# Designs tried in a protein design run: designed miniproteins, single chains, continued (4). Part 3

Each design is a single chain, and the fold is of that chain. pLDDT is the mean over its residues in the fold that is shown.

## One batch from the design tools (miniprotein)

Design m12071
Fold by ESMFold2-Fast:
Structure m12071 (fold): chain A 80 residues (1-80)
Amino acid sequence: SELAEEARRLLAEVDELAKKFKENSDKITPREAALLAIVKAAASFLLLHLDGIDPETARRELEQIRREVEYLKKKLDEKL
């Protein structure tokens, strides 16, 4: 499904971002690391339970996760 594919793409982006955070751990705050962990947990949960979640709710959650990923990417870019 479209939502499952988007959730998989987001999870892959989160994993790539986590790798970059690890490579730049001296520049990352504990709160930024915590937010990345929360985002990963949320994306994983959403992917596992998509069939049981209302499509509108799933779409809104994916949009929020996307915004959080972009926020963390910007924060990392500002420090590089």
Scores: mean pLDDT 84

Design m12072
Fold by ESMFold2-Fast:
Structure m12072 (fold): chain A 71 residues (1-71)
Amino acid sequence: SVEEQAQKQAGYAASVLKKAGRTDDAQQVVTTIQQFVQALQSGDQQKLKQAQQQLQKLEQILIETMNELKE
């Protein structure tokens, strides 16, 4: 399901961020994905858009973190 795929991807992202010492960002990924899943279940389009925007921001942080880990 979309919810299962989103949770799996969030778990991976949180793991990478935590390994890089970004514990607050890792926790924010977990919190935001829970909000995203709840918005999907409730059909709250406004909350869904807000969660998607936050996930896009966290994805940028993840990409930057992964690039730093290569160095």
Scores: mean pLDDT 81

Design m12073
Fold by ESMFold2-Fast:
Structure m12073 (fold): chain A 95 residues (1-95)
Amino acid sequence: SKIEKLIEELVKEASKLSKDPEFLRKVAEQIAKLFENEQAGNMLAKGVILAALGDKEEAKELLLRAAQTLLEAGESEEEIAKKLEEAIKIVREAN
C-alpha cells in the first residue's frame, strides 16, 4: 500500500527529530493542522511524537489507525497520501 509505505517513511524521518518537548509540540501542531478531521490530525501528531521518542511500533500502529479514520470519513487514498507526503516534508524541514 502507498499509504503504508508513506507511514513507514514518516516514522523513519520523525525518529530523527530532536526529543525536545517544545520542539516536538510545535512540529506536531503543524502536522495536525494539515487535517480537517481533528481525530485523525491528533493521531498523526501523537504518532510523530512517539516516533521521535523511539516508540516506532506504537507510532506506526497509531498512524495506520489515523489513515483508516480518514478513509472511513470519506477521504480518498490519493488525498491521504498527499497529506502524508506534506507531513513527511514538514518533518524533514524541521530537522
Scores: mean pLDDT 87

Design m12074
Fold by ESMFold2-Fast:
Structure m12074 (fold): chain A 92 residues (1-92)
Amino acid sequence: MERLRELARRLLEALRARDAEAAARAHAELILEAARAMGLPEEVIEELRARLEASLPAGAAAIAAAPLTEEQLAEIERRLEEELRALEEALA
């Protein structure tokens, strides 16, 4: 769980800094780490990684084109906290 919390922190920091490329990469790493924590097969994780890597430029462009408000950032933080808590409970 520590790795997932660190990646969520990096995502939020990148979004607040308006670093679209860093935000897109942190988001992709967070998804991959969550998939590993849930015990998905390595073949599925490899396929997911390839799809996320292919989507990184589009994801970064979308983040850059739509600057987030403070309210939207708070909502993203809340959802990440809820998802991480649900994952911790599922792994317990």
Scores: mean pLDDT 80

Design m12075
Fold by ESMFold2-Fast:
Structure m12075 (fold): chain A 88 residues (1-88)
Amino acid sequence: GFPENIEERTKLLVELLKEVFGLSETVRKIVYEVLLEVLKEIEENPDISGEKVVELLKKKTEELAKKYGVSKEDLEKLKKVLGLLVGS
């Protein structure tokens, strides 16, 4: 796929999650960046296992949460949103 197509789809999904969960702008940005990185990895490695996708989601979320200095409350919202995306 083209980068714009992936970025546009990711943006739309993140805006929906923002409305449903009442995400702050910081949490929205982190969710967008995590999903975009994961989708790019899947595009470059289409045989990637679901377990590796889940590990990548968790790793990228922790890295970006530290980078943006998110509160414990925002970190909990991130975990809930990502849990929904991985089926729990």
Scores: mean pLDDT 76

Design m12076
Fold by ESMFold2-Fast:
Structure m12076 (fold): chain A 83 residues (1-83)
Amino acid sequence: KVSEEEKEKALKELEKKVNESKNEKLKEFYNLLSKEEKLELLELADYNVDLVVKRLEDALKEVKSAEEFVKKVRELLEEIKKE
């Protein structure tokens, strides 16, 4: 199991990768997610930060608003947990 310190490190790396992204909408909409949702995305991706970024970018392509993005991310979290 990943330690709390390693979880915080992975979260910081995710935030760094999002901020370095050329996708301006990703940076804007990512900040609408709670810390708990961000950590859940990391846990479900086995702390593969690049996979989390890809999943967020894919969700962003299917939505027209910030509200739809947050809803899509929450639906993705529920689907992955079910599997």
Scores: mean pLDDT 78

Design m12077
Fold by ESMFold2-Fast:
Structure m12077 (fold): chain A 94 residues (1-94)
Amino acid sequence: SELERDIERAMTVAGISRETIEHALKAAKALEEGNRKEAAEHAHKASVPLARRRAKANPDPESIEAGVENAREMAEELGLSEEQTEELLAAVRE
């Protein structure tokens, strides 16, 4: 799909790992197919490395607080489990 191509290009240009890109693409495909559980699993696997990268680039308290709020909203929208949500929030706080 066009969304899958856009995600792959953007993440490749940003220097994100192939494994993380593959999970992001699988999440997008699962969403298009209506498989919310599979989409959430792949989105979680992509989001944790991206959250860690963002935390390293923006270590100030204000940016961390904004990142935590965004991660909570994303976890709710994706239907992540309590465990997956906590892992994502921990990655943003690093």
Scores: mean pLDDT 72

Design m12078
Fold by ESMFold2-Fast:
Structure m12078 (fold): chain A 87 residues (1-87)
Amino acid sequence: MPSIDELYEEIMSLASPALREVIEEFRERYEEIKSKSSEEVQEKLDKVAYETLLKVLELIKNKAPLDEILSVIVEGAVKINEIYRES
């Protein structure tokens, strides 16, 4: 199974410049929240980040519309912020 870092690197190699910027912002926010979180919360954040990046990679490989890819990233970001808020 690919790691979060492996998924991120593969996505960045395939993504357009505009999409790369959005994914970089997603990763920075994920890592920022993770650095401030307990180990229990970090595991939940890792799962959301992994599932979000895996879905994004699948959509890119299937040549999905940019709007669909962006929606998945936004949903992932919302979930990360909700986990942080509830913790």
Scores: mean pLDDT 84

Design m12079
Fold by ESMFold2-Fast:
Structure m12079 (fold): chain A 95 residues (1-95)
Amino acid sequence: AALEAQLAALEQQVDALIEEINRLVELDKQGKLTQQDIDDLLQRLGALDAQLRALYEQAKAIKDEAKRLAAIDRLVSLAQRVQEALKPLAQYFES
């Protein structure tokens, strides 16, 4: 129950973050993307990574294998969606 609510909240955060990433991609195309935009994005990505790691540890503790795998799959799918959205901005991130 608590984990399902946290996963739903994280999915909403990821949807909002992808909308923001898409906005930054359009700003970049217009030559209007700033270093502050990138710094703010990196901070938000760091917070998301911390939340994903915490929920992954909670998911790993689920005793029901089918529920555990479903929760892990949702977290992996969320991470993949963010990575895909970030591809146009890849040049702004340190290797």
Scores: mean pLDDT 86

Design m12080
Fold by ESMFold2-Fast:
Structure m12080 (fold): chain A 105 residues (1-105)
Amino acid sequence: SSERIQKELQALLNLSVIGSEVGLLLRRTASDPETSAALERIAALLREIGASKDLAEQIRLLEEAIALNQQLLSRVASSDPDTAAEVQQIIDVLRHLQGLLRELA
């Protein structure tokens, strides 16, 4: 249906936005090896989500990406509020994407 196509396109747009935000954070946090390593793991999961054609696998990978971002947020919340704010935005968009993928299931 046209509604299904619209949701699939919205999911792809959200994934693209998150990929861009993670890329920007990676450049900004290059001097923080622990934060950089966490963001590289998140970027790898986003690539796996985009490459997968199994909806259940995409949802599982997305749940892992959300959990990693929540762990990163807890670590940086007091020391780097700007990075914390951007990680929170990433979590919000990932949760929106999770909702879209669940509606497609």
Scores: mean pLDDT 84

Design m12081
Fold by ESMFold2-Fast:
Structure m12081 (fold): chain A 61 residues (1-61)
Amino acid sequence: SSETLEKLRKWAEEKGESPELITLIVDIARQKKVPFTEENIEQLLEEARKKLEEAKAWLAG
């Protein structure tokens, strides 16, 4: 799991993703225990973006 988390952090940093997205991707990957692959990253990114948009909508009122 530690190696997967480090790969996710590095990938997100290289892509210039927001810290909030990085945190969500890492959390979802840990919960689902998915291997770090480009296809899995794309699924995790999509799920994280949806959760982030929901959070923004809630905060915006």
Scores: mean pLDDT 71

Design m12082
Fold by ESMFold2-Fast:
Formats: sequence, structure tokens, C-alpha cells
Structure m12082 (fold): chain A 93 residues (1-93)
Amino acid sequence: GKKFVVKVTVIAEDEAAAKEAAKVLKEVGEKLKEEGKILSVEVSEPYKGDDGYWKVEVTVVAENEEQAKEAAKRLKEAAEKVPGVKRVIVTIE
């Protein structure tokens, strides 16, 4: 079957919010991997874009579409709960 790639981009107001989002997403991603729901997770270091916002990027690989959708949902919900996170963008491909 086709493997699925989940990409999550977090846009935060400051470096502290981006660092907290990266930490939370690493913890959620590792838990999903331990539960056998994803094959891999990679969380970027926080970086400041030219738009003045801080960003964190997460890439997850899942074996099937249902696992990809569940991972996307859990990562998005976790990131949105971090104070100072302004937007979370999720794509599945």
C-alpha cells in the first residue's frame, strides 16, 4: 500500500512558544511511534522566518491513511494547545 507523509508547520509568536511546541510535538510523535501508529517522526529546530514569526516543522511517515489522519489530528491538537502558537498547518501526501 501507499505510505503517507504528514507535514505539520507550527507558526508561533516568539522563540519560547516555538521551543515549547517543538518539545510537545517530539513527545507526541515519539508516543505515536511507540504505539506503532507511525513509522518515523522528525521535528525541526525552531527558526525565525522573514515574516517575523517563529516556525517548527514536523514530518511523520505512516503506513496507511487512517494512521496518517490520526497522527495529523493529535499533532495539530497538541500544537494548538501551546500558548503563543498562532497557526498550525497540516498536509497529508
Scores: mean pLDDT 88

Design m12083
Fold by ESMFold2-Fast:
Structure m12083 (fold): chain A 70 residues (1-70)
Amino acid sequence: DDVDTLRKKLDDLSKRIKDLDTKYKTAVDNGDTDTAKKLGDERDKVRSEQAKVGTELMRLLGSDAEGVPS
């Protein structure tokens, strides 16, 4: 079931974003600019993937809604 696969992927991506956000805040607080930049870049990449997976899930569910709120 592609829908179940996409839902699991969204859950995993949400967990990754939360983990990255926590690590990013810690790196910023510790003045670790290099780690903060890498974590920020990875977070943005994961958010982009989450948006794509979300759009695909909406398409499979037959939703008429277009776009993902920024």
Scores: mean pLDDT 78

Design m12084
Fold by ESMFold2-Fast:
Structure m12084 (fold): chain A 59 residues (1-59)
Amino acid sequence: MSAEAQEAVDRSVAGGAAMAAAGMPARSAGLLTGKQAEEHVGPEGGRLAEREAEAAGSA
């Protein structure tokens, strides 16, 4: 994917993870939570993903 498409993916992933972390405990649920967060929050997670992706841009 191009950098633009990769950014969109990072936003979705980061947003989903952030939403899951905010609503769900980390640790054991981390693996399933991350996957479910992407599918569950989807578009809503994208909003938070933008912030998280920008902060994690240097990662």
Scores: mean pLDDT 51

Design m12085
Fold by ESMFold2-Fast:
Structure m12085 (fold): chain A 105 residues (1-105)
Amino acid sequence: MEEELEKARKELEELAKKAGLSPQDILDFVKKTGVNDEMARYYLGIAYAASKLGERSKAVDYALKAYEAGASLKDIRKIFDETNDVSSLTSVSLLVIGDELDREL
């Protein structure tokens, strides 16, 4: 658990630097979505930075990891609305809705 958090922190720092952004500014933005889980915050931050860089596959992957860690679709929507990344938002939304429908039956 601690090693996974450290890996997520380093990934966020590297992607933020490539995007010309502060990791702290990204995390402060993510905190405004209302997600309280620290791991989910780092994953949402990585998804934000990857989306800014046009790395859509990485943005989708980390948004799904954030969802599994406790982030809602509403939190993910706030991230991709800020980056104007409709493709990543659509992909994550379809995958999450599919999982929720499968679990209901």
Scores: mean pLDDT 80

Design m12086
Fold by ESMFold2-Fast:
Structure m12086 (fold): chain A 74 residues (1-74)
Amino acid sequence: GQTVTLTLPLPPGTVVSYTLYNENGEKVASGTVTADADGVATITFSGLKPGETYTLVLTTSDGTVMETVFTAPE
């Protein structure tokens, strides 16, 4: 499978819960990440299907919801 690393700009120390969905809306990964002192959070996904589009939903502790969409490399 393909590996994708995402870098997220967030306020330093922000704790974020994430969920990754495939193009069929099925949950394929979830977890928690914390932004570092430079305001960067890094999430790595592996085992992705080449050419498939994924939706990443991020929820911060204050209730802010962010969404990003990406396609795994062929």
Scores: mean pLDDT 80

Design m12087
Fold by ESMFold2-Fast:
Structure m12087 (fold): chain A 79 residues (1-79)
Amino acid sequence: SNEELKKILEKTLKENEFSEIEKKVAKLIIENLEKGLTNEELAKATGISVKEAAKAAKKVLEKALPLLEEHNNKINKLR
């Protein structure tokens, strides 16, 4: 669910070191999970280039991957 994904992304931000711009990109992704944001929309909202926005978004999602995998493994164990 979007609620569970928001919780995982917020935990990722707490447990990992991110730059101020990466934190800003991550917060925008969290706030817009249902709609999704393009790299162009992220860039416009943060004042960085599209390439920098894409790189920041990728880093945030890659750092969230272990928590996403742990969450999926817990769901699978309850079946």
Scores: mean pLDDT 78

Design m12088
Fold by ESMFold2-Fast:
Formats: C-alpha cells, structure tokens, sequence
Structure m12088 (fold): chain A 114 residues (1-114)
C-alpha cells in the first residue's frame, strides 16, 4: 500500500523567512492529485492548496503569492511557504488523492519565531 513520509519532521524558522515542506511517496504518484493542509494548535484543519496530475494548481486565497506547490519527481512533492508570520506556526500535512483513495503524510511541525 502507498505510504507518504514527510520531511522535515520539525523545523523552526524566523518570521519573514521561508519553509520547504516535502513528502516522498513509496510508489509513483504522477497520476495522483497532491493536497496540502494546515492545522493550528487546538484548531481544525484547513486546505492550503492542490496540484492536479495535469499540472492545475489551486491555492487558498490567503496563500496566493506566498505558497508554491511542485512535483519534484514521480515520488516527491514539495510545498514552499514564504513570508512566514507567527500565525503560520502549526502542523503541515501532505496528502495524495486518486479517485476514492486518499493517503496522508504524518505532518511537519513548523514553529515560526520572532
């Protein structure tokens, strides 16, 4: 079965900096959609963006201009979040989706400091 490994597991970045969030799939995901989610401590999960197998990109409005989604290779997906604020502190979760199947990574914990 498909598995996603996220890297780094934890990262600390200064405000105004950038964070690179990666996941590696155990099999080829070229025909899978890629989803990225964010969860603040004690709050529900929100969608950040989606990258379709056709290259179509959909970003949540608040992330337009500061989030870039990329397929690095057939097994590696990446999200780069720039212009970080203290409110970007939380857990970032990558996922792959195809039809009725969705596979989640275990998350990257991002801490933004002053």
Amino acid sequence: SMQLTQSPKEVTVKEGGSATLTFTASEDISDWGILWFFQRPGQGMQGLGALGPDGTVLLAPEYQGRLTLTRVSPTVAQAVLSNLTLEDTGTYIGAAVRGDEIVFGQGTKLTVVK
Scores: mean pLDDT 90

Design m12089
Fold by ESMFold2-Fast:
Structure m12089 (fold): chain A 63 residues (1-63)
Amino acid sequence: SLFELILKQIEFEARLLAGQTGDYEKMKALIDKAKKSYDNAIKVYKVLQQMRRDMDRRQAEAA
């Protein structure tokens, strides 16, 4: 289902961010929130995308 695909994407993105930030508790909480409803999954996905953009920007500025 579309919901399953979005959850897999969220779990993948959250694992990458947890590995980079060390914030495993925050990433777990976002995954748990996403699992509760499709609307929550979309909101969490947008948050993770923004966090990834912020991380990439910080990495570019540090170079």
Scores: mean pLDDT 81

Design m12090
Fold by ESMFold2-Fast:
Structure m12090 (fold): chain A 74 residues (1-74)
Amino acid sequence: ILEELEELRANVDSLSKEEIIARMEEIARKIEDPKLREGMLKVVEDIRKIEDEEEAKRYAYAALSLLIQELKEM
């Protein structure tokens, strides 16, 4: 999970908004902690609402960084 999130964050600029959403949903399905899983799904919903692709990618990068930090603290 952590490695997958770090890989996704590193490749955000190379992926489409839809690809980022799909990858985050896939990773969320592997998370056993309900709170963390819900947090990831909320981020996916927030990304989906951002019309501008570059803005969506920047938001995704920031959100992934926070999720990675939370996982490292667990």
Scores: mean pLDDT 79

Design m12091
Fold by ESMFold2-Fast:
Structure m12091 (fold): chain A 89 residues (1-89)
Amino acid sequence: GTTTVSGATATSADVSWDGLAPGASLVALAYDAETGELVGAGLAPGGATSVTVTGLAGPGRYVFTVRAYDAAGRLVSESAPAEAEAAPA
């Protein structure tokens, strides 16, 4: 599947996706592009195609992925990573 990032600020980003297998829940994850550290996340219900990720650590480059889980909590699909730059507030 593909991930698209929009509305990126110093503290949050809107993440949308398509082409993921249907899951019972989805998690969008934000990583610092230079360190690889997990800095933010957003939880979405099954059937959602977007979520707001919070917890970004200021302006800079981030990598976003989306993971879909089944009703048993098992990973069923993961998006290709998407890089985005968060603008200053």
Scores: mean pLDDT 78

Design m12092
Fold by ESMFold2-Fast:
Structure m12092 (fold): chain A 85 residues (1-85)
Amino acid sequence: ELARRVVEAAAELAKLLGKPLSEEEIEELTRAAEETLAEDPSALTLARFALELAELGIELLKAGASLEEIDAKLKELHAERQAAL
């Protein structure tokens, strides 16, 4: 499920950037992601975080946000994480 969700988020982002992934590329990326997550359990935490950031980026792009606005929001989230420690 997580590997599939990561690839679906990447495919949506690629589509929004005008470079849609082919069905073959999506299948290949899904297999590669599943293999990577199976080999390294520590990658699961990073993959979940990356998925949350990708889904946020997709939402912001669909709302008409610029790449600069997305970068600023990601930096804000990073600072909040550091302050919470």
Scores: mean pLDDT 70

Design m12093
Fold by ESMFold2-Fast:
Structure m12093 (fold): chain A 79 residues (1-79)
Amino acid sequence: LEEALRAALAEPLPYVSAARLLDLAGVDRKTASADETRAALLALIRQAPSRELAVAMAELLVRTGLLTRAEAEAAVAAH
């Protein structure tokens, strides 16, 4: 998981990086609702192997509009 998260976050394009995080969160792009997508991403942040990775994921997902700052900050605080 750590290696895959670091690889996703190393993507130079934010939307490509976010798409890789969606894949790692197990989100089915065709069937998932916005709420299901959000819940899966928040769970991925909470399950991050380090605080540095949790913060990096939170910042990217806020920047790409997939999470609100408040939701992302709460998930990082719960880590």
Scores: mean pLDDT 77

Design m12094
Fold by ESMFold2-Fast:
Structure m12094 (fold): chain A 81 residues (1-81)
Amino acid sequence: SALSELAVEVDEEELEKLEELTEEANKLLLEVAKAKPPEEEQQKLLELIVEGARAVKEKDWEKFKKIVEEIKKLAKEILEK
């Protein structure tokens, strides 16, 4: 997508996609919490969650999507171990 799309307030369709990605990440995070991974992996996830929250506050939806995908990746790696 064009960089200019990310400089405008997120439209309803894009917000719907962000909600879906967030729901997927939250489901994985709940499973990670049940698995009780090592502290180092918990810290990495927490750092990504904090960065995600900051991106939402800054309305940086491109950064938010990248962070959510990284959270999903790390959560899957933890759960597959």
Scores: mean pLDDT 73

Design m12095
Fold by ESMFold2-Fast:
Structure m12095 (fold): chain A 64 residues (1-64)
Amino acid sequence: MSVQEVLQLSVERFRKAGVPLEQIQRAVLRVHDKITPDTTAEELTKAIHEEMLKLGIDVELPKQ
């Protein structure tokens, strides 16, 4: 799975969890600067979630 595909899936997941699009975009931008070629889907989703927590947003994601 490409980084772009992982980002799209992560954005959709957070959007379905009720996170405002602006906050998702802010978290994604912060994570983009830290992305490496070896970054996994799980690591990327976790990094986005951690950036959202720093913005005061705590959302429950379905466990998969």
Scores: mean pLDDT 70

Design m12096
Fold by ESMFold2-Fast:
Structure m12096 (fold): chain A 88 residues (1-88)
Amino acid sequence: MEMEEELKKLVKELVEAVKNKDVEKIEEIKERLVELYREMGKEEEVEENTEEELAAEALRELFEDEEAKKIAENFEYIAELERQPVPA
């Protein structure tokens, strides 16, 4: 319950950071989001998903705003790029 409220707060801060194009804040919030999922005992979710996928999922579940949906789509796109194998 407390973690759910903290998750909502982080996602709201993420939307504001993206709107303001504050790259440092976006990265900080993504790291905090991963830490929060770990604290919730969702280590499996953290292992299976990128920071961007976790951010997109939280945005889609917690907010129905057009801005949140666009941000989620952008994070999903970044996650897909990260899943492409980089030649060793």
Scores: mean pLDDT 72

Design m12097
Fold by ESMFold2-Fast:
Structure m12097 (fold): chain A 62 residues (1-62)
Amino acid sequence: MKLIEKVRKFLEELEKLDLSSLSEEEKLKLEMELGVYEIVAAVLKDKETLEEIEELLKKVRE
């Protein structure tokens, strides 16, 4: 399985989560995991996946 396909499946699972119900600790853990996948998407030059990760990071941080 390509790394980018694994990242996309992770993003699909996150769309089902109510981010507003997460604790500050859970949000921090999610932000760290999204940061790793952001690096993967950037290295692979997958602009669409990178943009999806940036939008999720914005939602988690706000």
Scores: mean pLDDT 76

Design m12098
Fold by ESMFold2-Fast:
Structure m12098 (fold): chain A 63 residues (1-63)
Amino acid sequence: SPDLQAAKDLLMEMSDQVQRVMDAVIQARKSGASQEEIEQVRESESARAQAEMDRLLAQIRAS
């Protein structure tokens, strides 16, 4: 059904966003960033991911 497909696509997008946050944190650690800097990267990337998810949810609700 369209609802099941939308749910699947949303879950896949959520997984991709989590992977992007994880990759950014790993790269910061590899670059010798401090724990404070790593936390700032995690927070900023999580905020970006949340904004993208909110945008997608708004589009689904508008449809």
Scores: mean pLDDT 84

Design m12099
Fold by ESMFold2-Fast:
Structure m12099 (fold): chain A 98 residues (1-98)
Amino acid sequence: SRIEELERRLAKLEEELARLDEELERASAQGDWESAIRLGEELVRLLDEMVRLLREMAALSPDPAQRARYLERARVYERAREVLRAQIEKLKEKLAEE
């Protein structure tokens, strides 16, 4: 079904999120701010896709409780995206001054 396809896609994206987050931490630890910005922008794009998938899954779900769970997960990723965007903008400003 469409929802099962979306669930499989979301699981793969969550694995990619974990890998990119680890790479971002390594780049930051090494002071590689150019790589940190690039990885951060990749993470923002990934979070955007995850939010879209969760909203589609919510729209397809006939169960109100399951719909609410998908929407709450989407809100968590939206908040993470906003925090990450703010961090990337600060890093870009710092690099522009260097």
Scores: mean pLDDT 88

Design m12100
Fold by ESMFold2-Fast:
Structure m12100 (fold): chain A 86 residues (1-86)
Amino acid sequence: GDMKKLLELAKKKFTEALEKDKSLTDEQKEALKLAVDYHVEGKLPDEETEKRIQEALDSLTEEQLQRVQQLEDDAIEAAKKEFEEE
């Protein structure tokens, strides 16, 4: 559906932004990408995967959390703009 295309575009843009970011560790980036992938696909992670995601996210500082939120917001807005042009 159209909403799934918007979510897939937002995921792609967010993933690209995470890969370019220099303030996050590789483990934090991997956990964020994994969390978004499960969310977009409508799947729930198993207990071990959920624990790994949570441990990595718990390691984020307040400044890193603000950075992640900004990257997410930017990705969603960019995806909306691209979706409106289709």
Scores: mean pLDDT 80

Design m12101
Fold by ESMFold2-Fast:
Structure m12101 (fold): chain A 89 residues (1-89)
Amino acid sequence: LTPEQEEDALEAMARMEAAVARLAQSRRVLSPEEVREWAKRLEKMAEELKKLGRVEEAVELLETAAEIAEAAGLEELAKELREKAEELR
């Protein structure tokens, strides 16, 4: 893949994973460990999107990660993720 194609692929993948995480959160009771893994994955993707100038997409991912963390009772993780999202705006 060219660098441009890799950027588009990352954005598409990030959007898809965010949608899957939201669905899992709303329909399935995930363990705190599973929620941490999802949140960490989305956070890393958001950081890469930020580096590519995809700020809006990065914010959406961080907000999604914060929502799933909050639903699992991981309040400190949710707070950290929301703070990162606010700093990008």
Scores: mean pLDDT 74

Design m12102
Fold by ESMFold2-Fast:
Structure m12102 (fold): chain A 75 residues (1-75)
Amino acid sequence: SGEELKKEAEKLKKEALELIKKSKNLSEDEKKLYQTSVDALTEQALRAVEEGDLETAKFYIEKLKEIVKELKEKS
């Protein structure tokens, strides 16, 4: 459902931002780039849910999952 997709996007955003903050291996410029990407992808996912485009919302959620995975590997 759209509500579940919104919850997933917000959860992934929080996880990504926490991983960025905790990282000792990322430069400040890299942290800013990751924050910008996470914010943009989350906004696109939430907008897609509001517009009823659940397929597009899932696409952006998958991109958020990829970023979370990458951040975990860089931790």
Scores: mean pLDDT 88

Design m12103
Fold by ESMFold2-Fast:
Structure m12103 (fold): chain A 112 residues (1-112)
Amino acid sequence: VQLTEEEQQVLKNFSSGAQNFIDGFNVLLQDESESEELKIAYQAVINFAEAVKEYQNENYCAALEKLQEAEELASQSEAAKRALEEAKAFLGEETFNKFKALLEQKAAEVCP
């Protein structure tokens, strides 16, 4: 599994915007009027964005941990599941599947 140049550019573009998503959703997490269900969804998107950012910074152990945390939240909440599916759609299905496979491979080499 290898990313094309176009797929690598998609991940790079997502990573450059990821901090804005992280900062925005962290503000929403501090809003005590928001439902617990929505806060779980916001945390899932934050964890996903951090996973892509850490992958681009070659922090594969942190990236895998954040991706696993996002998927765990999605398993516990329908809102988080939908939020993650929307975030994955921004990468595209093939790009996401290759990203996940490469991340798991790289993490297995660095993080025993």
Scores: mean pLDDT 81

Design m12104
Fold by ESMFold2-Fast:
Structure m12104 (fold): chain A 75 residues (1-75)
Amino acid sequence: VVIEVGSSDEELAEEAARILREAGFEVRSYVDEERTFRAADPRGLVLEAEGKRRFIHSSELSPETLIEAAREVVE
């Protein structure tokens, strides 16, 4: 299963993708061209896989939270 990690911030999306790859996930990063993440949280992340979606608010963003969200999305 490939996880799509999206953010309005390219550097943040790539950093999150690297953390998830090191944890053993297959990951692609993308930038939200429509800026939908900026409306909710400009430093937030979205993880998508298998039709499932998880949003991680910037205030809760950590490697541990990111890995847990990835596990939920691939289950």
Scores: mean pLDDT 74

Design m12105
Fold by ESMFold2-Fast:
Structure m12105 (fold): chain A 68 residues (1-68)
Amino acid sequence: GPLSPEEVERRLEELERAGVRALVTRDLALAQKTLAEAQEILKQAPEEMRPAVERLLRGLQAVVAQLS
């Protein structure tokens, strides 16, 4: 079923930290894994949370591009 807004917010915070860690440690595999997890959250996110998930996805895509 769809994720609750609270669960989405919690997961977004975890993924944001993982994205920062990937960038600092230059870990492309971690960046790609984090991006894939954010894409799965977008599929389950309620409409009200979609803009926040999409913003994180853009940030993670930039991290992957920077490390590629």
Scores: mean pLDDT 88

